# Designs tried in a protein design run: designed miniproteins, single chains, continued (5). Part 35

Each design is a single chain, and the fold is of that chain. pLDDT is the mean over its residues in the fold that is shown.

## One batch from the design tools (miniprotein)

Design m17188
Fold by ESMFold2-Fast:
Structure m17188 (fold): chain A 93 residues (1-93)
Amino acid sequence: MLTVTAEEPKIGKDGKVVVTGTVSASEDQGEVVLAVKSGDTGKYLKVVGSAKLKAGETRTFTAEIEGLNPGDTITLVAVTSSGEVVEASLKVK
């Protein structure tokens, strides 16, 4: 089973939002891709990263996204090589 958690995303003075997501696996998952999509439009904004996860492993990914405003919603999406999808919805502060 895959778990996705995220830190509260905040906009910086440069207009970029730092998104930090943590993916944890209780079982061997193979390749896992973490991406961000707009919660308002459903469009994919950025691929944050990818990693192979074994049982008990945790990986943290950080990415900067431009064009987001405080109050916007984003969804972190983790996709496994088997096609399992886990989502976490976040609000930009």
Scores: mean pLDDT 79

Design m17189
Fold by ESMFold2-Fast:
Structure m17189 (fold): chain A 80 residues (1-80)
Amino acid sequence: LSEEQEKEIIEALELMAISVAKITAKNNSDNEEIVKLAEELAKKVKEYFQAVLDGAPQSEIDELKAEIKKLNKEIDELLK
C-alpha cells in the first residue's frame, strides 16, 4: 500500500509473467532436468509473491528475485 510496495507488486507481476512462460514450457518437455527446474521456479515465484504481500524486508525480496532470475537463466541454458 506504500509507494514502495506498489512498485514491488508491479515488478513481481512482470517477473511472474516471464516465469509463467518458462513453467508453461514444461508441458512440452520430457527433459526431467527442465521439469525439475520449472517446479523449483513455480515454488520460488509463489514464495516471492507471498513475501511481497507479507511486507518482508527488501533484502529478502531482492534475494528471492535473484533466485528466480537464476532459475530462469538455467532453464534458458537447457533450452539451447
Scores: mean pLDDT 72

Design m17190
Fold by ESMFold2-Fast:
Structure m17190 (fold): chain A 105 residues (1-105)
Amino acid sequence: LVDEAKQKLDELLALIEEAVKEYPDNVIYRSMLRTAKELKERLRTFEETGDKKDASDASMLAGAMELAMVGMIKYGSPEQQKKAQEMLDIVQEISELIQKLLDQN
């Protein structure tokens, strides 16, 4: 589960990094990159310590990213809508995997 969540997060990070590279002045993409990196750090700490707080924090960060993507789909520019559609499924899979981690302990 942790390894699967990390693999999905690496896929998401690659998409966000491409969006930041293509649109370096876009505050939303830069904010999402920061959040995704923090999510990765919480998963790493959870894997090392087993502390449910890190998994709970990771769940909250994934939820925040999902809300941002939904917002971009509804109100964003055409390019933001396209990027958010590509990322939404991946962030939802990450959220499901983190929920399974919380349910196992």
Scores: mean pLDDT 82

Design m17191
Fold by ESMFold2-Fast:
Structure m17191 (fold): chain A 90 residues (1-90)
Amino acid sequence: EVLTLEQLVERIKEAVDRLLSLLDNKDYETALKELVYLESMMLFFARLVGIEEEVRELFDKARELIKQGKYDEAKKVITEAYNLILEYLK
């Protein structure tokens, strides 16, 4: 079943909010699992608008920061990826 653009955006927003909460709680293992889920949704959208490589680079950076325990820096990178997606949803 193909999600509407609005449904995909809402699911991405919910996943971002959940991931940021997990990073605030320093739940490393759960945050990495949720990051994979969020990346999959954002890459689906990114492929449609031609920014797949940019989104992948941001998620690779976020994953490395989480592994290093740099949760505040990871939150900034995740927010950057989300804002990049929102700019193309105009």
Scores: mean pLDDT 82

Design m17192
Fold by ESMFold2-Fast:
Structure m17192 (fold): chain A 69 residues (1-69)
Amino acid sequence: MEELINAIKKLSKEERDKLFDERMAKLQEVVEKTRGLSPEERRRVFEEASTQIDNELLKKAKEIIEKKK
């Protein structure tokens, strides 16, 4: 979480907005995919998926920052 936020702060407004939109779209997909699961299973899947999404976005943010060097 903190590492993702710090990386996002180094991006332009447009790059931040794009990553934010991508994150929201992916989280929305997880919510829809898990609608039929039990509350316990849904929580586990959501926690795992949100961690994976945040890690993927952090990787993309770092790649954008590195390309600017």
Scores: mean pLDDT 76

Design m17193
Fold by ESMFold2-Fast:
Structure m17193 (fold): chain A 79 residues (1-79)
Amino acid sequence: AVPEFKIKRLLFENEYGKLYEVEVPGKNSTMYLLSPDDLSSWPFALSPNLAVAGVGPNGKAELLIAKPGKISEFLKAYS
């Protein structure tokens, strides 16, 4: 089960997918939703703090990430 969340804004978009800032009720820390266009083409190993994985309405894998450190490395490399 994916925790309930509300998309606040789009942070980044490239050929690998989209990254959103999200609000999760009951969480006091910022969370991020990663929506890759093709999970097999995702170039980075994700943090062991990956919260939940699911399938979005477009049929693609979506990953909810609690810690942004690894994502900031991705954004710096591909922005």
Scores: mean pLDDT 51

Design m17194
Fold by ESMFold2-Fast:
Structure m17194 (fold): chain A 86 residues (1-86)
Amino acid sequence: MKLSKEEIEKLRKLARELAEKVGVPQSFVDEAMKDEERLIQLTLELIRNYALKNKDYETARKAWQLLDEKASPEEVIKLAEEVLKK
């Protein structure tokens, strides 16, 4: 999967914010940025963990489903933005 520069920057920002909220080191985000698929997977895992912490089971289920399926960058970005607004 090839991400646009804009999508990579949005995912990076969202992943860093989610990592801070769930207590994951920023170094994990930096390593994931070296591989677009890893960045998407890490972001979905962070969305799931943050949603579970907030008892948002619907968002957690969506993140888990996207981890099992081939997620589009747009779906991941949208889900991350939605979970952070709560």
Scores: mean pLDDT 79

Design m17195
Fold by ESMFold2-Fast:
Structure m17195 (fold): chain A 97 residues (1-97)
Amino acid sequence: SMHEKIRELTKLLFSILALESEAYLLFNIAQKSKDPSQKKQYLEQAKRSYEEALKKAKEAIKIAKEIGDQKTIDLFKKRIEEIKKNIDKINAELAKV
């Protein structure tokens, strides 16, 4: 139903926010880490959290398309681009470790 799709979209929204917050925190911890192996572990964890957020954002777009919510589609497309840029930053840092 439409109401079930809205509930699923809301759950995805909260999950994406939590994953992005976790990834951001882990990336900041990694940047402050002096131990290369610990830095690598935090960067890899941050990347996995962003990759999971990316998957959920794509799922959110699919649901938003099914309910005809163009504003939500556009919002998540922009968020996907920002997540991808953050993954690129993590990959650049991983290449230095």
Scores: mean pLDDT 90

Design m17196
Fold by ESMFold2-Fast:
Structure m17196 (fold): chain A 60 residues (1-60)
Amino acid sequence: SAATRARIERAKELLLSLKRLYGDSILKLSNRQLGDLVGVSQATAARAVRELQREGALPA
């Protein structure tokens, strides 16, 4: 659980960094492609994206 949470938080940080560098183009990628880019599973990437959307950091 703690290890899973740490991976999600790391994925969120990396996704926000990618958004700052590449803008909204990053949002066209699938959760699998985002996971591959940030070094996490598709499930972890999907969770990170969902949390960032809920927080208003990424558009829904």
Scores: mean pLDDT 82

Design m17197
Fold by ESMFold2-Fast:
Structure m17197 (fold): chain A 70 residues (1-70)
Amino acid sequence: MSEEEEIEEYIERIVELVREALRDPSKRKEKMEEIGKIVQEFKEKFPERTEEFEKRALERLRELLEEEAA
């Protein structure tokens, strides 16, 4: 698998967990803890790509929040 494919997979995992947390607030803490683990794994594996990853993830999350708010 390419590095770009792996980075995109991490971003998609975070987006799905946030989507689930938005739809079921009772599970928010659990989903947020899982997101924290994913972010930590990414920083360990791709330390030089962390800033790019954060920007891309935030952009995807903004799109998700816009969709769920509409």
Scores: mean pLDDT 80

Design m17198
Fold by ESMFold2-Fast:
Structure m17198 (fold): chain A 66 residues (1-66)
Amino acid sequence: DERARLLAFLDRALAELERQEEELRRKIREYESISQEKVQEYQERLRQVEELRRALLAVREELDRR
């Protein structure tokens, strides 16, 4: 079933984005007392990842309703 394959793909993509968010939050904490430039860099990347995850969650929810 192609829809089941797409849902599985989205679930894997979402899991990877969640892993990246956790890694970025860890790096932000790690560099908070060391480098403000690194903190800003990781915060901007985290925002991008969070935005992508929200977009993919919306697509997954829409597919799951059908």
Scores: mean pLDDT 85

Design m17199
Fold by ESMFold2-Fast:
Structure m17199 (fold): chain A 64 residues (1-64)
Amino acid sequence: EELEKLKEEREKRREQMLADAEAGASTIPDPQLAADVLAAFREIWDAIDKIEEERLQKRLNELK
């Protein structure tokens, strides 16, 4: 229940961050470089999301 709400908030935050990154990448004059930067950013963000989810799960387990 609480975990689900936090996941939804993180998903919204990630969507906003990706939108901002896409807007920033659109200012890069080299489209191939822009695509590579966005791909790298998405991979890094996915890794961060996984770490944050594990940390959140650990916090919930501390209550038991």
Scores: mean pLDDT 75

Design m17200
Fold by ESMFold2-Fast:
Structure m17200 (fold): chain A 69 residues (1-69)
Amino acid sequence: ADPVELVARDEIRRIALEAGLTPEQAEKFAELVAKKVKEKGYITPEDVREAGLEAGLTEEQVERILALL
C-alpha cells in the first residue's frame, strides 16, 4: 500500500478508537479517510463526516472524532 495512506490510516484508526469506536468501525473509517487523504492530499471536516456516516457512525461519534483531530 501507499506509505502516505498507511500512515494516515494508522493515525485516524487510533483517534477513532479513542473516540469509542469498535476496532471494525475504526478500521473502516480509517480506510475511508486515508483514501480521501491519498486522493486530495488533505482532508476537510466534511470529508470526515462523510466517511464517518458511510462507516455507520452516528453524528455524535463523528463530532467527537473531529474534536480529537
Scores: mean pLDDT 76

Design m17201
Fold by ESMFold2-Fast:
Structure m17201 (fold): chain A 90 residues (1-90)
Amino acid sequence: DHEAELAMLEAGLAALVAAAKALLSPEVAEEVERLADRALAAARAGDWEAAERYLQELAELLKRSASDEQVRAMLAAALAAARATAAALA
C-alpha cells in the first residue's frame, strides 16, 4: 500500500516548503514549492526516477540558496526524510 508512503512524502514536502517560506527569500521559496510539487506529482504518477531527479534538484537549490549553515542543515534534514520516503516507494 503506497498511499501511506505518498501521504508521508506529501507531508514531508509540505513541511519543507513551509520552512523554505519562513527561512528563505520568497523567490527561492517559490522555486522550492515548484520542485516539491513536481516531485510529488511524479511520485503519484509512479515515475520514481523523475521524483528522485526533482528531489536532487531541490537538494542542489537549497545548498546554493541557504547561506546560513544552520538553515541549510535544517532544510537538508527535511529533504533527506522526503528522499528516504520516495526511495522506499521505488
Scores: mean pLDDT 79

Design m17202
Fold by ESMFold2-Fast:
Structure m17202 (fold): chain A 83 residues (1-83)
Amino acid sequence: SDEKILEYFKTIDKDGDGTIDRSDLEKFLITELRKRGEDVDMGIPGTRTRIQKIIDKYDKDGDGTLDFDEFKEMLRDLGLEDF
């Protein structure tokens, strides 16, 4: 539900500014992909490019952060809605 996504978003949003920084997004995506059994790490060739393309797709403002609406869109598209 949107309530659970919002609670998770607030957990990642360390600054409390209503956005998630790129570095926190990279950590989040690697963690979630690993939970799905994918062999991903920033040290593995191609992982950085994969993560960058995902973030860039949802970073509508080009500011290197995702707001709550962009974060929800990313979770739905990737099938990561349930934690």
Scores: mean pLDDT 73

Design m17203
Fold by ESMFold2-Fast:
Structure m17203 (fold): chain A 118 residues (1-118)
Amino acid sequence: MLRDLARKVVEEGDKAVEEGEKLVSQADQQAKQAQQGSLSQQAATYQQQAQLLEQKIKELEDVAGRVGSMMYLALRAGDSESAQRLADAFGKVKKAIEELESKKKELQQQYEAARQQL
């Protein structure tokens, strides 16, 4: 039971990381495409993409909480193998959050620059 639950939580973490990576790629592509448009269109695109990244960061923080909690349960149960897999998943989720926050900051700076030129 605990081992199956730990596996599900690891899979949830892996999926959330993959979705976050795709969202960063999409935000980068949309930001580059917006550079060919008006300043108003650029500002709107940067703001929208930054908001989408912020929502995903909150989702990943919730996932990190679940992964962390399950890791402590696995450690307490003496399941070192599940604990290690959960620790690895936790590290990946935290790294994905850092990458999303970095891209969000970049988009916010681009938004402010476009807004000031209006």
Scores: mean pLDDT 88

Design m17204
Fold by ESMFold2-Fast:
Structure m17204 (fold): chain A 73 residues (1-73)
Amino acid sequence: SKAEEDAKALNLPPARVALMEARRAGDDEAVDAIIAGMDAGDDVGGLLKAAEISREKGLDDVAKVAEEQAEKL
């Protein structure tokens, strides 16, 4: 049922977990990289690029989330 799918949305896909973290941190370039990866069907590439962008900004916590989510794919 849709209620079961909505309950599974609490286990968000890896790319969406990283996207939420980047958005909360205000890392707009990392957000753009994650979305571009999702649109291209390359979630891993998008996440790794976002992690690099976040590290260049000193947002090591945001970068770590993106790296950990990429490892799940």
Scores: mean pLDDT 78

Design m17205
Fold by ESMFold2-Fast:
Structure m17205 (fold): chain A 74 residues (1-74)
Amino acid sequence: AEEVLEEDIEYIVNNVEEVLKLLEEQRASIDNPDARELADRLIRVLTEHKGSKEALKELIKELRAKREALAAAR
């Protein structure tokens, strides 16, 4: 739900330094190239916009649209 998504984004925005640390640790341990690319993109958005809810929400919307497109495509 969008309400749950906004709450998650607010948590990330309020804890940018902690989230960045977790993403950097995960990035080093990720074997999946898609997940690594996503982590890199999230790190870039967080460092570049530092707490911008709109930038994070836009990235999440893009990922959601791609997932739905993949589910519909066959």
Scores: mean pLDDT 65

Design m17206
Fold by ESMFold2-Fast:
Structure m17206 (fold): chain A 79 residues (1-79)
Amino acid sequence: DIEKTKANIKKMLEKAREALERGDVFEADVYLALALIGIAITKLSLPKLSPEEREKAQKYIEEMNKEVDELDARIAAAR
């Protein structure tokens, strides 16, 4: 279920940010890894989607990747 996977990615990124705000770099890394797994699952599902659904999913992946890159840089700086 792609929509459930998208929701889970956003939730994991939110939890990663919350962990980082608490100074829990280890928990932030774990939640970031879970978000990356969700993104990978979404990418693997792209060829099975309609063109319209694929475009929407691709845009979401691009948005999530930007959030991942920003958060990954913050986690690296906190180590």
Scores: mean pLDDT 82

Design m17207
Fold by ESMFold2-Fast:
Structure m17207 (fold): chain A 67 residues (1-67)
Amino acid sequence: MVGLTAEEGVEAAREGVRAAEEGRADESQKNATGGVAGAGHSGDEAALKEAVEYAERAGQLLRERGL
């Protein structure tokens, strides 16, 4: 998804964590991957790192829930 800002990328990755906590695996994966891609395209290394950390947390939560 082209056009996401650094802040929007981090927000999307955070939404991935919330979706994972709610058991919505497809929404979690879509938001987490989109957030990382958006933050990466922004050129903001801190935002990319933060988005990656949220994406990893979302994946861990889904695995712990068996999703």
Scores: mean pLDDT 79

Design m17208
Fold by ESMFold2-Fast:
Structure m17208 (fold): chain A 82 residues (1-82)
Amino acid sequence: SMKGKVDQWLSKLKTFGSTQDPKVKKQIDKIVDSLKKVQQGKDVDQSYSDIKKSIDDIKKNATPKDYKKIKDIIDQISKAMG
């Protein structure tokens, strides 16, 4: 189910964020918050916009090695948003 998929993304994002520097962790935490809002049907369009901005910031600020660890989850989220 979509709920089960989002719960998996949230778990993996939180685990990844705990290993990152504060700048990257802040952007991961924003994605987590926005995904929770999407699950609740709250501010869905704004939450999608916020997720896209946070993904762009992570791509700029994470090392290539660290980004590779979360890329699959980021790609799944981006595909689900359209």
Scores: mean pLDDT 84

Design m17209
Fold by ESMFold2-Fast:
Structure m17209 (fold): chain A 61 residues (1-61)
Amino acid sequence: LRPLPAPEDLTVELLAETALKIKEAVPDASDALIKQYIRLAYPNATDEQIDAAIALAKAKL
């Protein structure tokens, strides 16, 4: 794809909310599974953003 959304449009908080929703739908989901789902939904998110989002989501559980 030519233009991708700017990285600042993909906040760690937005990704953390997505991780929380996945965890609520699939309570037994591993961090790796959640990471794969976020990558499918937000293919231009970085590994660092996704890892930070999962950590933030866990802190809020």
Scores: mean pLDDT 73

Design m17210
Fold by ESMFold2-Fast:
Formats: structure tokens, C-alpha cells, sequence
Structure m17210 (fold): chain A 71 residues (1-71)
């Protein structure tokens, strides 16, 4: 695994947590920005074949979070 791709997975996880926290307190703008960042980080991490499944799972979680905020 590249250290760069591993850092992107960590960034995606942190951004998902930030989005969940922001949504819980009603900060829709911060939640949407965090989930967008998580999707971008997960997409980039998925270019590493060894991390693809984990990155795809995180991207799905971030998309679900964004959809919940938008719904």
C-alpha cells in the first residue's frame, strides 16, 4: 500500500465523522462539505487496488451521509 493512498483513507474516515457530527447539530453546509471531501478522498484512494474495497465502502458511506443531509 502507498502511504499516500493510506493517508487518503484516513482523511476520508475523518471527513465522514466530521460530516456525521455536523449533520447531528444541524450544520448542513459543513456536513455537505465534509461528505464531498470524503467522497473525493475515497475516489483517489480507490486507485490503489489493495485499498479499493475499503475506499469503495467509505465512498458509499459518504454518499449515504450526503443523501441523508439533502433528503
Amino acid sequence: MSKEAQQLLEDARGLIRQGEDAHRVGDRETALLAYRGAIEAADEASKDPSLKKEADDLRTRANDGRDTVLG
Scores: mean pLDDT 85

Design m17211
Fold by ESMFold2-Fast:
Structure m17211 (fold): chain A 84 residues (1-84)
Amino acid sequence: FRAPSSVPDTPEAIIAYLKTLPPEQQRAFVESLLRAWGLVGDPRLAPAYERYRALGEAAIGELFKGDAVEHVAALMAALDVPLE
């Protein structure tokens, strides 16, 4: 590999990167994701936020299933439009 970027910036790249991390870091990411969703208060994120919040640690497995890209993309979109 030759990519100089330190941090992934697309939903697909983020999920691929997280899958290479140890479970502790995956859990930390999910916790950060839930905290961010709670702060955003976006109705589009509310179903995912409530679902993953209720699952606790099980949220890692749910988030990293096939639809994880869509959930991460939704969060990134919400965080990328703070004043629009």
Scores: mean pLDDT 57

Design m17212
Fold by ESMFold2-Fast:
Structure m17212 (fold): chain A 94 residues (1-94)
Amino acid sequence: NIEGMKKKISELMAEVKAKAPPELHPDLTALEEKIKKILEENKDNPFLAAQKANGLIVDWARANRDKLSPETVAALERMAATLNTMGIIESTEK
């Protein structure tokens, strides 16, 4: 389950990077690494893992607001929404 979440983050982050300015790619790579680390550290609580990861996405987007296109924002929102949905499903379905 957590491996599926990490794989999905890699896919969604590639989409974000495709829409983001190249100057932001190192920061997005660092964000991806932090998200995956949080998912691994909180693998026994997928809802909490998703909540913490969403916090990182929101904080990063807020800090880089002036550099983000509407397409990049939409891709970040999709990534955040997907993580939240996966965290809910993993926490409520066995």
Scores: mean pLDDT 80

Design m17213
Fold by ESMFold2-Fast:
Structure m17213 (fold): chain A 72 residues (1-72)
Amino acid sequence: RMEELRRLLEEALRRGASFEEVLERLSEFLGVKLETLSEARAALRRLAEEEGVSESEIESLLDLLEEIELRG
């Protein structure tokens, strides 16, 4: 799941997808409604804790999400 999520964010960044489009896709993927960067960050961290991924992987995902938000 985290590996799939990272791939989704990397593909969105490469395609120049809008932050709004990414929030919709993340909402569908995580099964929750996300409307802000803060909500998306909280949801990603919760998923990471559940799957026991490293802090460096979490930071990498958050950096990708922030980069998408800054671009669009």
Scores: mean pLDDT 77

Design m17214
Fold by ESMFold2-Fast:
Structure m17214 (fold): chain A 75 residues (1-75)
Amino acid sequence: LPKARFDPSAYSPAAQAAIEALAAAYAALVKGDLETARRHLEEARRHLSQETDPTWAALIAAELRRAEALLEEAE
């Protein structure tokens, strides 16, 4: 399969904000702060709704689903 190249500086502002919120959600999950993790996942979801690039939207949505599954498993 061809290898896709990712450059963080090429991300749209909406994609950047969603990725930052996802990173904050994972940090909260590691600390066991499930309320803070849930808030950050909501913020990531809001930023995802502003993303118009279907490739970035799909990648961020997949990562958001993984983080949401991890949060549900932790409860």
Scores: mean pLDDT 75

Design m17215
Fold by ESMFold2-Fast:
Structure m17215 (fold): chain A 79 residues (1-79)
Amino acid sequence: AKAEIEFEHPSLRKAVILGVSISIVSVSYGGKSKVTVEGNRVKVTIEHDDEETLKETVKLVEEIAKDIGAKISKPPEFY
């Protein structure tokens, strides 16, 4: 299963920190991630074989983004 999410932060530094945090979290849950930072946008694809673990990973990623003050520019979409 896959999930795609996009975030924005006006600070490039905070956008980069968010991207790194998402990558670490995804790997820690045994999944795969593709994270790209383009200007102030963070584009994220998370993949996991277990759909429930994927949903938990996505929830944690959203909470981290909220804590950093990032805006969700594209809500999570599951494939």
Scores: mean pLDDT 82

Design m17216
Fold by ESMFold2-Fast:
Structure m17216 (fold): chain A 80 residues (1-80)
Amino acid sequence: SERELEALREIAKRAAELAESRGEEEVAELFRKMAESKTLEEFEKYWQQAMDLLRDHPELAREVLAMVEAAMRRLAEELA
């Protein structure tokens, strides 16, 4: 849904800032592309690419996954 995509894009913007602050510019660029995604399919494509790069950055990966999980829980609560 539009609301779901908007929430995911907001989290992607925060993830991009987090990655940039840690000097992970390639990962940050992928999160920026996710934040600019017009569809969930585009978002998922860039998410998969980001996860591949995050394989070598486990701390950042854990923080990003925690952000996504929290956002999805919030959306589930709103839809209840």
Scores: mean pLDDT 77

Design m17217
Fold by ESMFold2-Fast:
Structure m17217 (fold): chain A 100 residues (1-100)
Amino acid sequence: METVKEILELIAQGDYERAEELLIEALDEKPDDPALLAVAVALGLTYRPTPLYEELLAIAAEVPDQPDPRVTALLRAAHVLEHLGYLELAAYARELAATL
């Protein structure tokens, strides 16, 4: 939970390199964590292709591109997290997007 919030904050800051680094490190520890996979698909990161990853990628794609790519990533993360039932994390991602 804390790791996902930190990654979302890095996305809001535009620090995609650090966000991706932390996300990959977290996925190496917990490769099947659905909340981490939600953020991975939102960032367009290619991770180990699984039926779940492909489903989440399709859900993320339902959110159209915004003028600010940080807003796009955060809203896609929120939408996927909400689909998975991570309502608190989804709300946090939407709050961060609203600050941009």
Scores: mean pLDDT 81

Design m17218
Fold by ESMFold2-Fast:
Structure m17218 (fold): chain A 82 residues (1-82)
Amino acid sequence: IDKEIQDLEDYKERLAKRFDELIAKAPPAIQDELRRLHQQVLDSIDESIKALKEGNKEKASQYVTKAVGFELRAIGLLIDAE
């Protein structure tokens, strides 16, 4: 569980850096919505980490699925803006 928590924390740090790069390259019209969606991804990962610390693997998996959902919405927004 400690390794799973560390892997998610490392993944979150890498995602935050990647999100900053993507926002900087995005069209100005969608930057605010991208920031909102990216923050929801990061918040969902934080909730997943919290669930793992509580020993609730099912809840952690649900929050990972939620994070993926927000990321797919962000990708869709980028595709539609091109």
Scores: mean pLDDT 82

Design m17219
Fold by ESMFold2-Fast:
Structure m17219 (fold): chain A 64 residues (1-64)
Amino acid sequence: MEKTIDLSKVSSVEEAIQMVEDAVKEGYTKLKLKLPGVPREILYAVIDYIEKNYPDVKIVDIIY
């Protein structure tokens, strides 16, 4: 299953990780990240968290 996660209003890494956790708990294994104007540090932290904790979950698209 695929889900678009809108990170455009996220102000912290913890908020972004929580949105990813919620999607994974719902059974989504393919994620699209939407993050216009979000700091790259948040994006990189989210990618690293997913790779370490959910290796079967794939980021299939990144929308700026």
Scores: mean pLDDT 78

Design m17220
Fold by ESMFold2-Fast:
Structure m17220 (fold): chain A 68 residues (1-68)
Amino acid sequence: SEGQELLKEAVELSKQGKFASASGLVLLASEVEGKTTAEMFEALSEMYKYAGDEDKAKEMQEKAEKLK
């Protein structure tokens, strides 16, 4: 889906340290899907891992599992 491609790009931007651009793509994915999805929290978890925030990465992964 369009939302899934945006989230994939957000994770790739985070891998490059471009967190502001990555966050923008997650917001755009939420607009495209019309709701917050498990895949958005999974993308945020990966983004926090690349930012070095393991505690927030774990929190986002737990939120993703709760939406499944």
Scores: mean pLDDT 82

Design m17221
Fold by ESMFold2-Fast:
Structure m17221 (fold): chain A 99 residues (1-99)
Amino acid sequence: SEKIKEEIKKRLAEEVLEAAKEYEADPEGNRRRAMEVNAYAQSAMLYAEGKATLEELLEWVRKIAEADPSMTEEELERLEEAVRRGVEEAERLKKELEE
């Protein structure tokens, strides 16, 4: 349902907006945090829209890590965890909003 997708976007919008404001205030200090919040929010939205699978979303963050040699294995693991949390949140909200 289109209404479910819009509600998910609304509920994530505040978290994404706050992360964006923090990033603009201190881009260097908040870069990795902004990446984690973006991975979480984008994964939730794309999964809820049926546009990406968990596997495709994990591949996406792995490609980001491959393009950034400064990214550590621990930082990649945090991005992968953010993706998994995003998918789980989308599944949870979909169940709640379909009732």
Scores: mean pLDDT 76

Design m17222
Fold by ESMFold2-Fast:
Structure m17222 (fold): chain A 87 residues (1-87)
Amino acid sequence: AASVEEIREAFERIVEELRAAGLEEEAERLREAVERLDAEAVREAARAAAEALLERELGRPLDAEERAGVEKAAEAMGRAVEYMREA
């Protein structure tokens, strides 16, 4: 019960941070994917959002190591949504 709610709150915070950063389209895509409990869509939306946010922070395209970190984070978020769906 609590762990599913904690994951939901974490996703809500991420969406709010994306909106605050001016990434409204990425925020909406992630919110919709989480609402649908679609792990594939969450991985795609999370990858796009993290890449956009980091490139904005760095002022340059991501290198291979940074891109690998984004992939790892997106996979973890997809697994979290799988867990929520099974609850």
Scores: mean pLDDT 82

Design m17223
Fold by ESMFold2-Fast:
Structure m17223 (fold): chain A 59 residues (1-59)
Amino acid sequence: SPAARRERLRREIERLAKENGISPLAAAMQLFRRDPSARPIYQEILDEEVEKGKANLKG
């Protein structure tokens, strides 16, 4: 299912982030650059990080 695939990709991103000592966003970006099917996961993580940035800037 799409949900099961999404969870698998999310776990792979967490693993890549831990193994490479990088952020989950950076790991998601690396995965997306190699596999376009990871785009929805990358976009989701990117949107989350952008919202954190906006919260810090706007208070």
Scores: mean pLDDT 74

